# Designed miniproteins, single chains, continued (3), part 104

Each design is a single chain, and the fold is of that chain. pLDDT is the mean over its residues in the fold that is shown.

## One batch from the design tools (miniprotein)

Design m11838
Fold by ESMFold2-Fast:
Structure m11838 (fold): chain A 68 residues (1-68)
Amino acid sequence: MKEISAGVAKIILIEYASKDLSPDKLKKVLEEIEKKGRITPQELLDMLKRAGASEESLKEVQKALDSL
C-alpha cells in the first residue's frame, strides 16, 4: 500500500474528519502525523479511530485515501 506524506494526510484529516473531532483531538492526530512524516492509509485510520472519529468520518477518509 502506498504511503502518503504528512502534508497529504493532514489535508485529508482536515477536510473529512475535522468536523467530527474536538479541536484538542484533531491537534493530537495532526502532531502524530507530523512526527511520522510519512504514513500508510491504515495508520491514519487507526489514529482517527483512537481519537474518536465516527464511522462516517472514517468512511470519508478511507474513500479519499482510495482515490490516491
Scores: mean pLDDT 79

Design m11839
Fold by ESMFold2-Fast:
Structure m11839 (fold): chain A 67 residues (1-67)
Amino acid sequence: MLEVGDKVIITREDGSKTEGILLDGLVTADGRKFVIASDGVKVGEKVRIENDKGSIEGTVAEVKPLK
């Protein structure tokens, strides 16, 4: 399972990939939402986040700077 603080690869709807950190994950009736630290992604985007622990799809709820 992906955990808070994990480094992840974020795949955007256009197929582009960027690095980020998972800061929080929420499960709602409309699916999973993520708080992430990343560059280049935006609130409301549908993304897949993945690392060696697994892969999860959802919508970006909040983006924080990586630094």
Scores: mean pLDDT 77

Design m11840
Fold by ESMFold2-Fast:
Structure m11840 (fold): chain A 76 residues (1-76)
Amino acid sequence: SELAELIAEAARAAAEQAERIAEAGADNARAVELARELAELARRMAEAARRGDLEEAERLAREGTRLAEELAELMR
């Protein structure tokens, strides 16, 4: 239970950060799209963690990491 709550909290923080990146990167449409996709994945991860579906939360976290790497490459 505590682990699920920590994952949900971390996911919410990640979603908020991704939304801020989307607002700051308005001149790069693909970066904005990736940041919004990250925010959506983070919200889904928080929801999965809260219902106790840790396998789904892990899958979404792995997908989010991949998109974050793509976003980082675009911003270099």
Scores: mean pLDDT 72

Design m11841
Fold by ESMFold2-Fast:
Structure m11841 (fold): chain A 90 residues (1-90)
Amino acid sequence: SPLAVDKEAARKKAEEYEAKAREAEAAGDLRKAGEYYMLAGVHYMEAGEYEKAEELFKRAAELFEKAGDIHGAVAANILAAGAKAEEMID
């Protein structure tokens, strides 16, 4: 179905952003890594992979906190809570 194709496309985008996040994190670019983990999490949400999205949003929050980006950390924690809520819906 079109929805299944869209979810697969979202998963691929999520994996691409997760790879970019890991590269930025390895380079010590904490803010950029947080931004890429946020983008990866959003695309995992679109793919229906809520547990994976929660993990990445939490990692983004930690990276934003280390970078001194309080607004980024708050946004990431809100998205992590949203992903967790979706995991609890059967």
Scores: mean pLDDT 88

Design m11842
Fold by ESMFold2-Fast:
Structure m11842 (fold): chain A 72 residues (1-72)
Amino acid sequence: SALDLANRGAEELVALFEKHGDEMFASLSPAERQQLIDHLRGLIDKLRSLGAPQELIDKLEAQLKKLEEALA
């Protein structure tokens, strides 16, 4: 289903950020970091509307917070 595909994509993104996020985030300009923040906010909103598991949303929000703190 579309929900299953969306959940899989989000889980893969979380796994990517958990393994390589620090390296990826460190290489971003402030503008690129803001674009990624905006993208993650949009993804979290979509996942909530699709009824994604709260644990998955919490993991994405943790990465979002990490990016926001580095930008501030």
Scores: mean pLDDT 79

Design m11843
Fold by ESMFold2-Fast:
Structure m11843 (fold): chain A 55 residues (1-55)
Amino acid sequence: SMVEKIIESGKKLADDMLAAGVPAERALAWLETLLRKELPEEVADEVIARLRAAL
């Protein structure tokens, strides 16, 4: 589904940021900001929750 693809991309971005020395909290905060800008609130909340659980 589209949600699964977004989660996969988000995990890859977070992993790259962590590898570059960005703290996990900061990486998640950046992703939350990006997702809330691009996605409807309900979908963003779901994706963010799943990313937190997966990271």
Scores: mean pLDDT 81

Design m11844
Fold by ESMFold2-Fast:
Structure m11844 (fold): chain A 67 residues (1-67)
Amino acid sequence: GAADVAEGLALLERGLELAREGRVEEAQKMGTLGVIKLAQGAASAADRARADALVAELREAMHRASE
């Protein structure tokens, strides 16, 4: 439902913040939970596009944090 989608997006955004802080393990955990919530919530095309962009940014930030 809409609540699962909103929580999923919030988890991805929190994961991105954690990755930028160098907290890679916590970022990965938040990212995984966010993706699961979005899948369960039946996200709209717009919400899915936002999620895909956040996942890409999260992956890039985690890579930079591992340098």
Scores: mean pLDDT 83

Design m11845
Fold by ESMFold2-Fast:
Structure m11845 (fold): chain A 71 residues (1-71)
Amino acid sequence: SHVEEGIEYARQGKYEEAREYFLKALEEDPDNVEALGGLAELGDLEATRKFRELMPGAAPSEAEARRRAAE
């Protein structure tokens, strides 16, 4: 699945490719918590907000997400 491909790319440090596959997964299911969590780990602020809404306490803060996005 697109989520599984995104996770594998993220594990390899290929964050650009991981982001692409997570976005494709969200096109199929906008509430896919695995894709939102993956994008949040990559520093996507919109995905971080939605992941925090669906999974309180598991998402990084906006400040931490911004720091990750700046890398």
Scores: mean pLDDT 72

Design m11846
Fold by ESMFold2-Fast:
Structure m11846 (fold): chain A 80 residues (1-80)
Amino acid sequence: MRLSFEQIKQVALEAVLPLLKAGEIDEAVEIFKALAEHYKLSKEQQRELIEELVRAAREEGVPEEVIEEFRKKLEEWLEK
């Protein structure tokens, strides 16, 4: 079974957003990396997914400190 990128975004939101709400930044980062590898996301798709997750986290009231640390860790990973 192959999901569209829009469906993959939904899967990522459902998997990552609860972890960010709980302040589990390292676990959220690892789940993101696992999803990116599993679905073979391009770097462009990974960047788009990070922005979508950040937007959704802000809308759901996740503290900005948690959102910024999550983004920072993923941007550092993408630079490799």
Scores: mean pLDDT 83

Design m11848
Fold by ESMFold2-Fast:
Parts: sequence; structure tokens; C-alpha cells
Structure m11848 (fold): chain A 106 residues (1-106)
Amino acid sequence: DEEILEWLIKYEQPEVREAAKYILENKDKDVSKFSDEEIDKMIEALETVLRSVALINADLDGLRELDELPSKSRIERVKTILELAKRYNLKSLQDMAEKILKKLEE
């Protein structure tokens, strides 16, 4: 959730910090107005943060699922992101993934 994202911004590697910051800065924006580039950037940010959280939780299955995502469609990537966000109880990531999924399925 927001507390985890703020922690990652302070203590993680630069790539993870930038991803967490991007999610926080865009969490309240209307995803229906996002460009394809903005959607792709958000998907990558969500995947980067989830990889860090999976490592913290020693979730080897989650890491394996994330490693397979670059070869999958946007919809499949977002569905996996949503599943992992629910598994780790990350409400901000879950809400963002649900909004993106809705836009992609419209």
C-alpha cells in the first residue's frame, strides 16, 4: 500500500524508487485518458514494485510469474499484476491494475 511505496522510495535501488514514485504520482489520475505509452510505463512500474515486494516476501512463485510477463500481452501482464497485488494486500497497486484492465478490455 502507500506505506510500502513510501518505504521503497526511501530505501530501495533507484529503479524501484522511480517505479514506486511514478505509481504514487499517478494513483489518482483518470486511467481512461492514459496514452498507450503511459499504460506501458505504468505496467512496467507496477511489475518493478511487485518484483521488489516478492523478494521481500521470499515469494519464488511470484518472482517466476513476474519473469514470464515481458513475453505476454498487456491484458495478461495486468491480470498477473492484479493477482500479485491482491496476494500481497497492496491496495494502491490493485486499484491501479483494475483501472488499467478495464481500459484495456474496453
Scores: mean pLDDT 83

Design m11849
Fold by ESMFold2-Fast:
Structure m11849 (fold): chain A 73 residues (1-73)
Amino acid sequence: SDDKKKKLEKESKDVTDRADKLIKGLDDASKTMTKSYKDPKVAEEHKKSAETAKKSVEKQKKDIVDKNKKEGK
């Protein structure tokens, strides 16, 4: 039981660490693309796409962490 909880906590931490790195990568890429494009509309669409991707990653991270917390009872 305690070992199962520890394993789920490690999985949640690994998922969180990977998600946070991906979100940072998306932010950095979005900033670089925005500076590279002279057309404001193109830059805006890239920002919007990055925000949508970040939101999806954050939701999946939350769902996995919440599920692991529930199963670690």
Scores: mean pLDDT 79

Design m11850
Fold by ESMFold2-Fast:
Structure m11850 (fold): chain A 97 residues (1-97)
Amino acid sequence: AAAQIEPLVAALSDPDPAVRAAAALALGRIATEEARELATEPLIALLSDPDPAVRAAAALALGRLGVEEARPALEEVLEQDPSTEVRLAADAALKRI
């Protein structure tokens, strides 16, 4: 429901990277149209997060939510991200979109 989605979207802006990563993964697991609509823009922004675990979680969440609008950002991450873990997450996400 909206009440559960909105707190998770707010947690995507938490100062703790572990909280941001956990929130992104939780939104991806919920995988509803409501989660997709509310989380799409914040999750795309997290693909540029300084923490690689957060970037990987955002990529996986975007793939699970089926966010076609994230395809160019995920392709850029796959080609340019310094973290192998983040690039693997982007590849997995692109296969779901």
Scores: mean pLDDT 85

Design m11851
Fold by ESMFold2-Fast:
Structure m11851 (fold): chain A 100 residues (1-100)
Amino acid sequence: SKAKEMGLKNVEGFLGTGRAIGEFSEERGEEIEKRAEEKAEELKKKIEESSEEEQKKLNREAILLESSLTMALILGSSYKLADEEKGKELAAERALEVLE
């Protein structure tokens, strides 16, 4: 299924973004990376076990997760220019909220 293929690719996309935020956040990086990996494994399993219609829905969820994590990274990066520690903390807090 093309929906399955796209879903799995988009899950890899948000996992990559989650790991990037982990590296950016340093002290909280391990927690962010662990939650991103757990969420990625859950979504991959659901996509593999789901109908084509549900795979399309999960694909949209993966895209929204990646977009939300990208916004967290943009926010943190913007604040890092003024306050490095606050920028890292804001990125971490927003990422962990998204990965709940």
Scores: mean pLDDT 82

Design m11852
Fold by ESMFold2-Fast:
Structure m11852 (fold): chain A 85 residues (1-85)
Amino acid sequence: MEVEIAVGVAEIAIAVANLLMKKGAYEEAAELYERAIKILEPYIDDPEARKVAAEAYENLAKAYEKLGKEEEAKKYREKAKELRE
């Protein structure tokens, strides 16, 4: 099923982005979290896709905090909370 493939690809992107966060590569990490979110957008009504997207948004917010982009960080943290409701 397409959603299962999308979730799998997004999870790989998130895992690589998490490694980049640990290495201090915050801009590159943000790019991969954004790609994961874009992959999941068509499937946001699926509970599994929504859960993975919420994780990606939360970690994207952390990446933007590390980059000093507080407004972007706030925006993505709010999106993560909306997806968990």
Scores: mean pLDDT 87

Design m11853
Fold by ESMFold2-Fast:
Structure m11853 (fold): chain A 69 residues (1-69)
Amino acid sequence: SAEELYRKGLEALQNGDFEKAKQYFLEAIKEDPSLKEKIINDLKNYKSFVTDPEEQKKIDELIKEIEKA
């Protein structure tokens, strides 16, 4: 389900696996387009707790890729 893909994306994000997180989030959005805005907001919220500039950049790149979906 789209919600299971979304959950897997969050798990990958928490593990620092941005490529796998992107894959799961894009698959979730493909199944349920209404999740796109939710995922973008969750990523922006996650970024607010990140202090590493390189990790912040990867999150910004992930947000940009999802916005294009």
Scores: mean pLDDT 86

Design m11854
Fold by ESMFold2-Fast:
Order: structure tokens, then C-alpha cells, then sequence
Structure m11854 (fold): chain A 83 residues (1-83)
């Protein structure tokens, strides 16, 4: 399923992030985000987790403003889900 593919990619993105491969982490987490949005909808917590992972990798790459925007989006989507 698309959700299972997204979870695999997000796991690989987090592993890349831990190893310092931030560009790979952005790429994999961005793919995971698309798969989660398609299969689970935009407010699902797995979408927010993928957004936060992209944000962390962008922050590590020095793209601070892009990272801040993604963290804010992740928080907003998580709050929408919990409401």
C-alpha cells in the first residue's frame, strides 16, 4: 500500500538524518509525505511526522527559514488532527 511505502521511506529518511546524509533525508521524507497525503489525507499525524523530518534535515543543511515553515505546518496539521 502507499501508506506502507511511505513508512518505509520515512524510516530510511530518519536513518539518513542520523547518519548526517541530510540531502537524502529531505528527498526520502518528501516522497513519504506525498504517499501519506495521498493514502491517509493531509491532516494525518504521519504527514506531520514526515514534514517535521524534512524540516529537521533542512535545518541541518542551514535552510533555517524553510525548516521553520515546515515545523509550523507540521504543528498546524497535528493540531487539526487532535481537534
Amino acid sequence: SLAEEGRKLLKEAKEALEKGDYETAVKLATEARRLFEESLGPTHPEVAEALATIGEALYKLGKVEEARELYEEARERMEAYLA
Scores: mean pLDDT 86

Design m11855
Fold by ESMFold2-Fast:
Structure m11855 (fold): chain A 62 residues (1-62)
Amino acid sequence: SVRQQSLEVARFVGRQLRRMGDAIDKAIELERKGEIKKAKELIDKVAKELTEEIRKYDKELE
């Protein structure tokens, strides 16, 4: 049903947001330690992985 699809989309988005939140927390700790490059690389990696998962999810809905 449309309602079930909306809830599944919301859960999917929620999982991606939590994953990005965790990456941000880790990046803040790395930056605090002066590991700025590692912090940037972590955010970039997670952003790419989330983009790929969203792209795959979108294709499955078509």
Scores: mean pLDDT 80

Design m11856
Fold by ESMFold2-Fast:
Structure m11856 (fold): chain A 60 residues (1-60)
Amino acid sequence: REKEAEEFLRENKELIEEYAKLLEVNKKDLEKAIKELILSGEYTPEEVLERMKNLLEQAK
């Protein structure tokens, strides 16, 4: 799970940055929140990615 969370953050760095800008939040705080969600087992990396993409599309 931790390795999966780290890979997710690395692979989606640009998307996370864009999403943080959209929400007007600190990028590091958003990265921590995403890591916690994946580590808790509440969401898979794929589910987090889909949710972020959906919200970005709705906002634009």
Scores: mean pLDDT 75

Design m11857
Fold by ESMFold2-Fast:
Structure m11857 (fold): chain A 60 residues (1-60)
Amino acid sequence: MPEEVLEREVEASMHLIKAAVYRRLGDLEAAAEAYRKAAEALRDVDPEEAARLEAEAERL
């Protein structure tokens, strides 16, 4: 169980790094997609953070 949570958090972190890079490059569509993928990874382990990341994707 703890290992699965950490795996999802690592997966989300990788997508968040991609989102930050895409935002810096001005590719807002790619950044939004990366935020959605990060949210998907966290949906089962941290629904509140997942919802926040989905809101960030919509805001872009």
Scores: mean pLDDT 81

Design m11858
Fold by ESMFold2-Fast:
Structure m11858 (fold): chain A 71 residues (1-71)
Amino acid sequence: ELIEKLRKELEEAGVPEDAIEVAIQAVKYSKTDPVKAAVLKTAAMLIASIEGSPEVARKLLRLVDEAEKEI
């Protein structure tokens, strides 16, 4: 449910598919491997910024941070 909700919110925000998959992996690893999660979150933001825009990257970071708090 949380992951499915996050995917839909990222799609609605206009986040590129490549960045969505990486962002979801970041959330999944946030409790078990925080360093890996941080690297994945940074990669997702960078992909979203390059393939989309800085605005889209900011939306991605907000949604990922919110999802990480709900886990």
Scores: mean pLDDT 83

Design m11859
Fold by ESMFold2-Fast:
Structure m11859 (fold): chain A 79 residues (1-79)
Amino acid sequence: MDKAKREQADKHFKEGVKAYNEGDYEKAIEHFEKAADLYLSLGENNRAAAALQMLSVVLEEAGDKEKAKEYREQSAKLL
């Protein structure tokens, strides 16, 4: 696996958590989407599922319950 891609995915996940804690849902969504995409490209399904689960949480709190449900279902399929 590409270590550089893994480090980028980990960085995006951490930045997503930070943005979420700061109440910046737009940045949190962007970072978790990038983390999920990178983890999926690496075949790291457990980490991808975690990123998609966080994305679902952020979207639900932002009021987008339909999109949150889609990511929650996508996360469940990876576990």
Scores: mean pLDDT 86

Design m11860
Fold by ESMFold2-Fast:
Structure m11860 (fold): chain A 63 residues (1-63)
Amino acid sequence: MPVEEAFERILELIEKLSKEEDPEKRKKLSLELLNLISSVKFTDEQIEEIQEALRKLVEQLAA
């Protein structure tokens, strides 16, 4: 997967995770997200955007 496509997919998965209430679907989305993060070398700017999106997701889960 091209880096740009992987980056867009990661942001899409984070958004879907923030809205998903079903534990089985959350698990599937989380595994896909983890696989993409571990398999693609992102730029520093892309890493910062992913970290910010994940921080917001964690804040939503804690609320």
Scores: mean pLDDT 78

Design m11861
Fold by ESMFold2-Fast:
Structure m11861 (fold): chain A 58 residues (1-58)
Amino acid sequence: SMEEKRRLIEAAYRGFAPPSLPREVRLRLVRQALERNGESVDDATLERVVEEVEREEA
């Protein structure tokens, strides 16, 4: 479901893509983590969820 994909994106972004890395690298790591779990995500959804996480951490 979309909600499950959002949770996976958030968990991967916070867990596997440390804030010391450039944004482009973090997005790539999240996409790779999802693909390893048999999931796919469109760029718009990935960007939207990442923006929400960044706003909450600001």
Scores: mean pLDDT 76

Design m11862
Fold by ESMFold2-Fast:
Structure m11862 (fold): chain A 94 residues (1-94)
Amino acid sequence: LTPGERLFFEASEAINKGDYERAAKLLEEALAHPDLAGNPLVYMTLANVYEKLGDFEKAAEYYEKAADSLATHPDGVGLAENLRKEAEELKKKA
C-alpha cells in the first residue's frame, strides 16, 4: 500500500469504530498524498464522514469535489450528477 492508501485504510477502520473525527483527519491527510490527490472515492468517503459528524456544509463541499473528479470521465458523469444532487440537499440542512 502507498502512504495515502494506508491512511485511507486507517480512516476506514476509524469509521468502523464510529470515530468519525479521526476518520476525517486521516482522510484529509490521505488527500495530501500524491497517490490519492483528487481521488473521488476519498472525497465521497470524507463527505459521508462529515455528514455523520453533522457538518452538512463540509459534506456538501466534498460531494461536489467528488462530482468534479468523476465528471472528467465518461463513466462517471451519472454518479457525478447524483452526488451534486446529494450536495444540494445537504446544503438545505446546513
Scores: mean pLDDT 84

Design m11863
Fold by ESMFold2-Fast:
Structure m11863 (fold): chain A 88 residues (1-88)
Amino acid sequence: AIEEAARAAEAALNEAFSKASEEQRQQALDAGLKAFEDAVKADPDAPLEVVHAIGVIAMADTLAKLTPAKDAAAAARAAARAVIEAAR
């Protein structure tokens, strides 16, 4: 379940990135890295899949604001949330 949701999140995020400019991709990556670092700092024992999913949500939210690729970004966000729920 977690592995399938993680793969779905990665695939949808890659689709959203493919529709973004290099500058928009960099902004999304910066947002994801910050969210990842904040998540690791808040709970260093959290599963890596959950921490990565938090980063994916931040990247997807950034891409949804900057690009018209809202459906792909929404799909990535939903799949990343499923990873967090499956890890409970």
Scores: mean pLDDT 80

Design m11864
Fold by ESMFold2-Fast:
Structure m11864 (fold): chain A 58 residues (1-58)
Amino acid sequence: MEKKRREVALYVARGLLEAALAFVEEQIERARKANDQEKLAQLEREREAIRAQLAELE
């Protein structure tokens, strides 16, 4: 019985979003090493979107 169904769903969603955030941050570091300003700008927007989703979970 999932009396805390919402908390379990939030836990899973947070884990997935944190994994996505880590992936995007890894891509940002690769773009920095390549000095790719266009890709950096795109990835930074994606990172902020993921952070916003994480904030909305609380």
Scores: mean pLDDT 78

Design m11865
Fold by ESMFold2-Fast:
Structure m11865 (fold): chain A 93 residues (1-93)
Amino acid sequence: MLSTEQALQALRDALAALKTAKTQDEALAALDRAVAALDDILANPDATPEQIREAAELLLEIAMLALKKAKTLEDILRAIGEALRAIGVLLDL
């Protein structure tokens, strides 16, 4: 499990990787890393509401970019699901 600071950095790195991703596999790998990082932040009882908000906003941006790069229905649904999850986290703050 990553520390909250390490998980936030992993989310920022995943966003940068997704912006430069040339293949669907690279985009999905970045989305997978972003989801894992948000899960680590949400599992940490010491994570602040501000850190959770930044993480959810980053995941939403990552999921929306992954959706733009999606080629299969499965990948489209995956990206939509993660975007909705990020919105849910933001609404619970």
Scores: mean pLDDT 83

Design m11867
Fold by ESMFold2-Fast:
Structure m11867 (fold): chain A 61 residues (1-61)
Amino acid sequence: SLEEELERLRREESQQLAREIADKLHEIALDFGEQLVKEGRAKERALKELELLRKNIEALK
């Protein structure tokens, strides 16, 4: 049905966008992690920021 096709296309678009965002997020996370290590608070702050970024990505869906 048309509804099934629309749902499939939305799912495919979401998956592709999620991969692109995940790749960019990975790059940002690596750079951010390096900066946080230099500040001496790397582990805790990096995890909190990554969780916030993850929630922001989820909100885009």
Scores: mean pLDDT 75

Design m11868
Fold by ESMFold2-Fast:
Structure m11868 (fold): chain A 61 residues (1-61)
Amino acid sequence: SLSKEELDKEVELTLYEIGAAIARKYGDFEAAVEWYRKGLEIDPSNEALREALAEAEAKLA
């Protein structure tokens, strides 16, 4: 079973992903990049977050 610390991290990760999705919806790709970076601090090996970050960064380039 997951520890309380692991569950708390999963909740925090989900909130960062929601924040990034809202930012992207309103065209705030700079904010979306920061939210995805926060998510990757919790789960650095998460491919979906890495791909989402790369897509958001591409919008700023």
Scores: mean pLDDT 82

Design m11869
Fold by ESMFold2-Fast:
Structure m11869 (fold): chain A 85 residues (1-85)
Amino acid sequence: MSDVQNSVDFLTNTGQSQVDGWTQQMSTGSISQQVQVYSAGQSTLQRMQQGADNLSQQGSQDLGDRANQSVSDNQNRINSTFNQI
């Protein structure tokens, strides 16, 4: 259980920090850099989704749901920011 909680905390805190960094880079970077940052963000969100699925499979449905919500929120943030560039 502690490992599952640590995974959720890692995904939530690291994901939010990473998305904030990507958002800033997209706002201030070149067009080429903005595209690369978006692609990197998508790859990281895919990894977070895999982590959330793994948590759900371990019988931690509540923690898995929270991780999935965090992934969804971060995906919406990066998509909205990229579209507003």
Scores: mean pLDDT 65

Design m11870
Fold by ESMFold2-Fast:
Structure m11870 (fold): chain A 58 residues (1-58)
Amino acid sequence: RMELIVRIGELLRERGPLSSREIAEALGVSQATASRTLRYMEARGLVERLPDGRYALP
């Protein structure tokens, strides 16, 4: 879980805003796992959700 949070942060820093599907594909996890982790990170202020549904670093 913590390792996935770190990997998502690194990916968003490197590639810019990405959808949960793009993050899941890049990290080799299910879309459900990516979406759940991103919602957790958003609740903690670690990522923001854009109006188009993509996620970015704050």
Scores: mean pLDDT 81

Design m11871
Fold by ESMFold2-Fast:
Structure m11871 (fold): chain A 85 residues (1-85)
Amino acid sequence: MEEELEQKRKEEEERKRKEAEEEGERLKLRREGEKDPEKYKEKLEEIKEWEEKNKERVERREEVFKEASETVKEMLEIVKKLAEE
């Protein structure tokens, strides 16, 4: 069981590392596009589309986390109040 949990954590870390690498590569392409827009025009458009889709995803995720965080805070206050009684 513990070995399976460690493997899942390693897979999560690998996934996050790959995502960070991909983001870094896209930022690099964006900088290169500033120097030579014509050469990188197609890649810049692809990056823009990815950024727009990712922005919507992040905004929705933040909204869900905000709602969840407020609910957890309310639940913790209720539990705290009950524990004081």
Scores: mean pLDDT 71

Design m11872
Fold by ESMFold2-Fast:
Order: structure tokens, then sequence, then C-alpha cells
Structure m11872 (fold): chain A 67 residues (1-67)
């Protein structure tokens, strides 16, 4: 099954940190970085990707991202 990690961050530094963590946990997963999204919007994107692509989707949200 295709694995996708959606990383939601408000800064490039936080995005890089979460991408590194995602690669450590799921090295073969496709990583999609989104910036300027709320946590709610990022969750909606993850659900959409899960349904549209039939993929196993994980969501990592940085502390800077608003709920």
Amino acid sequence: MKKIVVVAADSEEEAKELVEKAKEILPDAEIIVVMGMSAEEAKALAERLRKEKGAEVYLLVAESVAL
C-alpha cells in the first residue's frame, strides 16, 4: 500500500525537522509539505489523499500551525 506523510508547518525550519523525522519513521513514504495551512485544513488534505489515492496517510503537524 502506498504510504504518504503530510507535514504541516508554518516555518521552513519546522518543516525540515518534521520531514527528517518522517523519513526516519517511514523511509519509503512519499512526503508532502504544506505551509500556511491550519491543522484542520491539513487534516482535510490527508483525508482527501487517503480517499483519492487509496494510500495510507499520516499527518505531522508543527506546533506553529494553528488549530
Scores: mean pLDDT 78

Design m11873
Fold by ESMFold2-Fast:
Structure m11873 (fold): chain A 71 residues (1-71)
Amino acid sequence: SLMDKLHLFVIESTLFVLERQAKKHPENEKIKEALKEVKEILEKLKAGEIDIDEAVERVNEIAVEVEKLMQ
């Protein structure tokens, strides 16, 4: 559906931002861990192991935690 495509775009955009942050802060293990978790969520979503709603919720939780870490 259109909503699923928008949710996928949000996940992909979050992944892009995290990859850039990991490159800028290679010493920050928590950012690298968050990037790994988001990639794993996306892989599970593409494999059909989790639904798009669960994937978006998990990615949003990770994004909030990373934002707090960068303060």
Scores: mean pLDDT 82

Design m11874
Fold by ESMFold2-Fast:
Structure m11874 (fold): chain A 60 residues (1-60)
Amino acid sequence: HMEKLQEEKKKLEEELKKNPNDASIYARLADVYRKMGDQQKAEEAFKKAAELLGDERVFF
């Protein structure tokens, strides 16, 4: 199962290279970390998504 989760993580990292300020990609990455059992990294990724929603590249 970890190999599948690592593949999902790499796909999301590739998406981040195309759009590095996309909050939805960070939210999806947080879900992957949660499934991997890394609650701290999941929390950090989700906080990053929330931070980006208040950053210069979000609509009001």
Scores: mean pLDDT 74

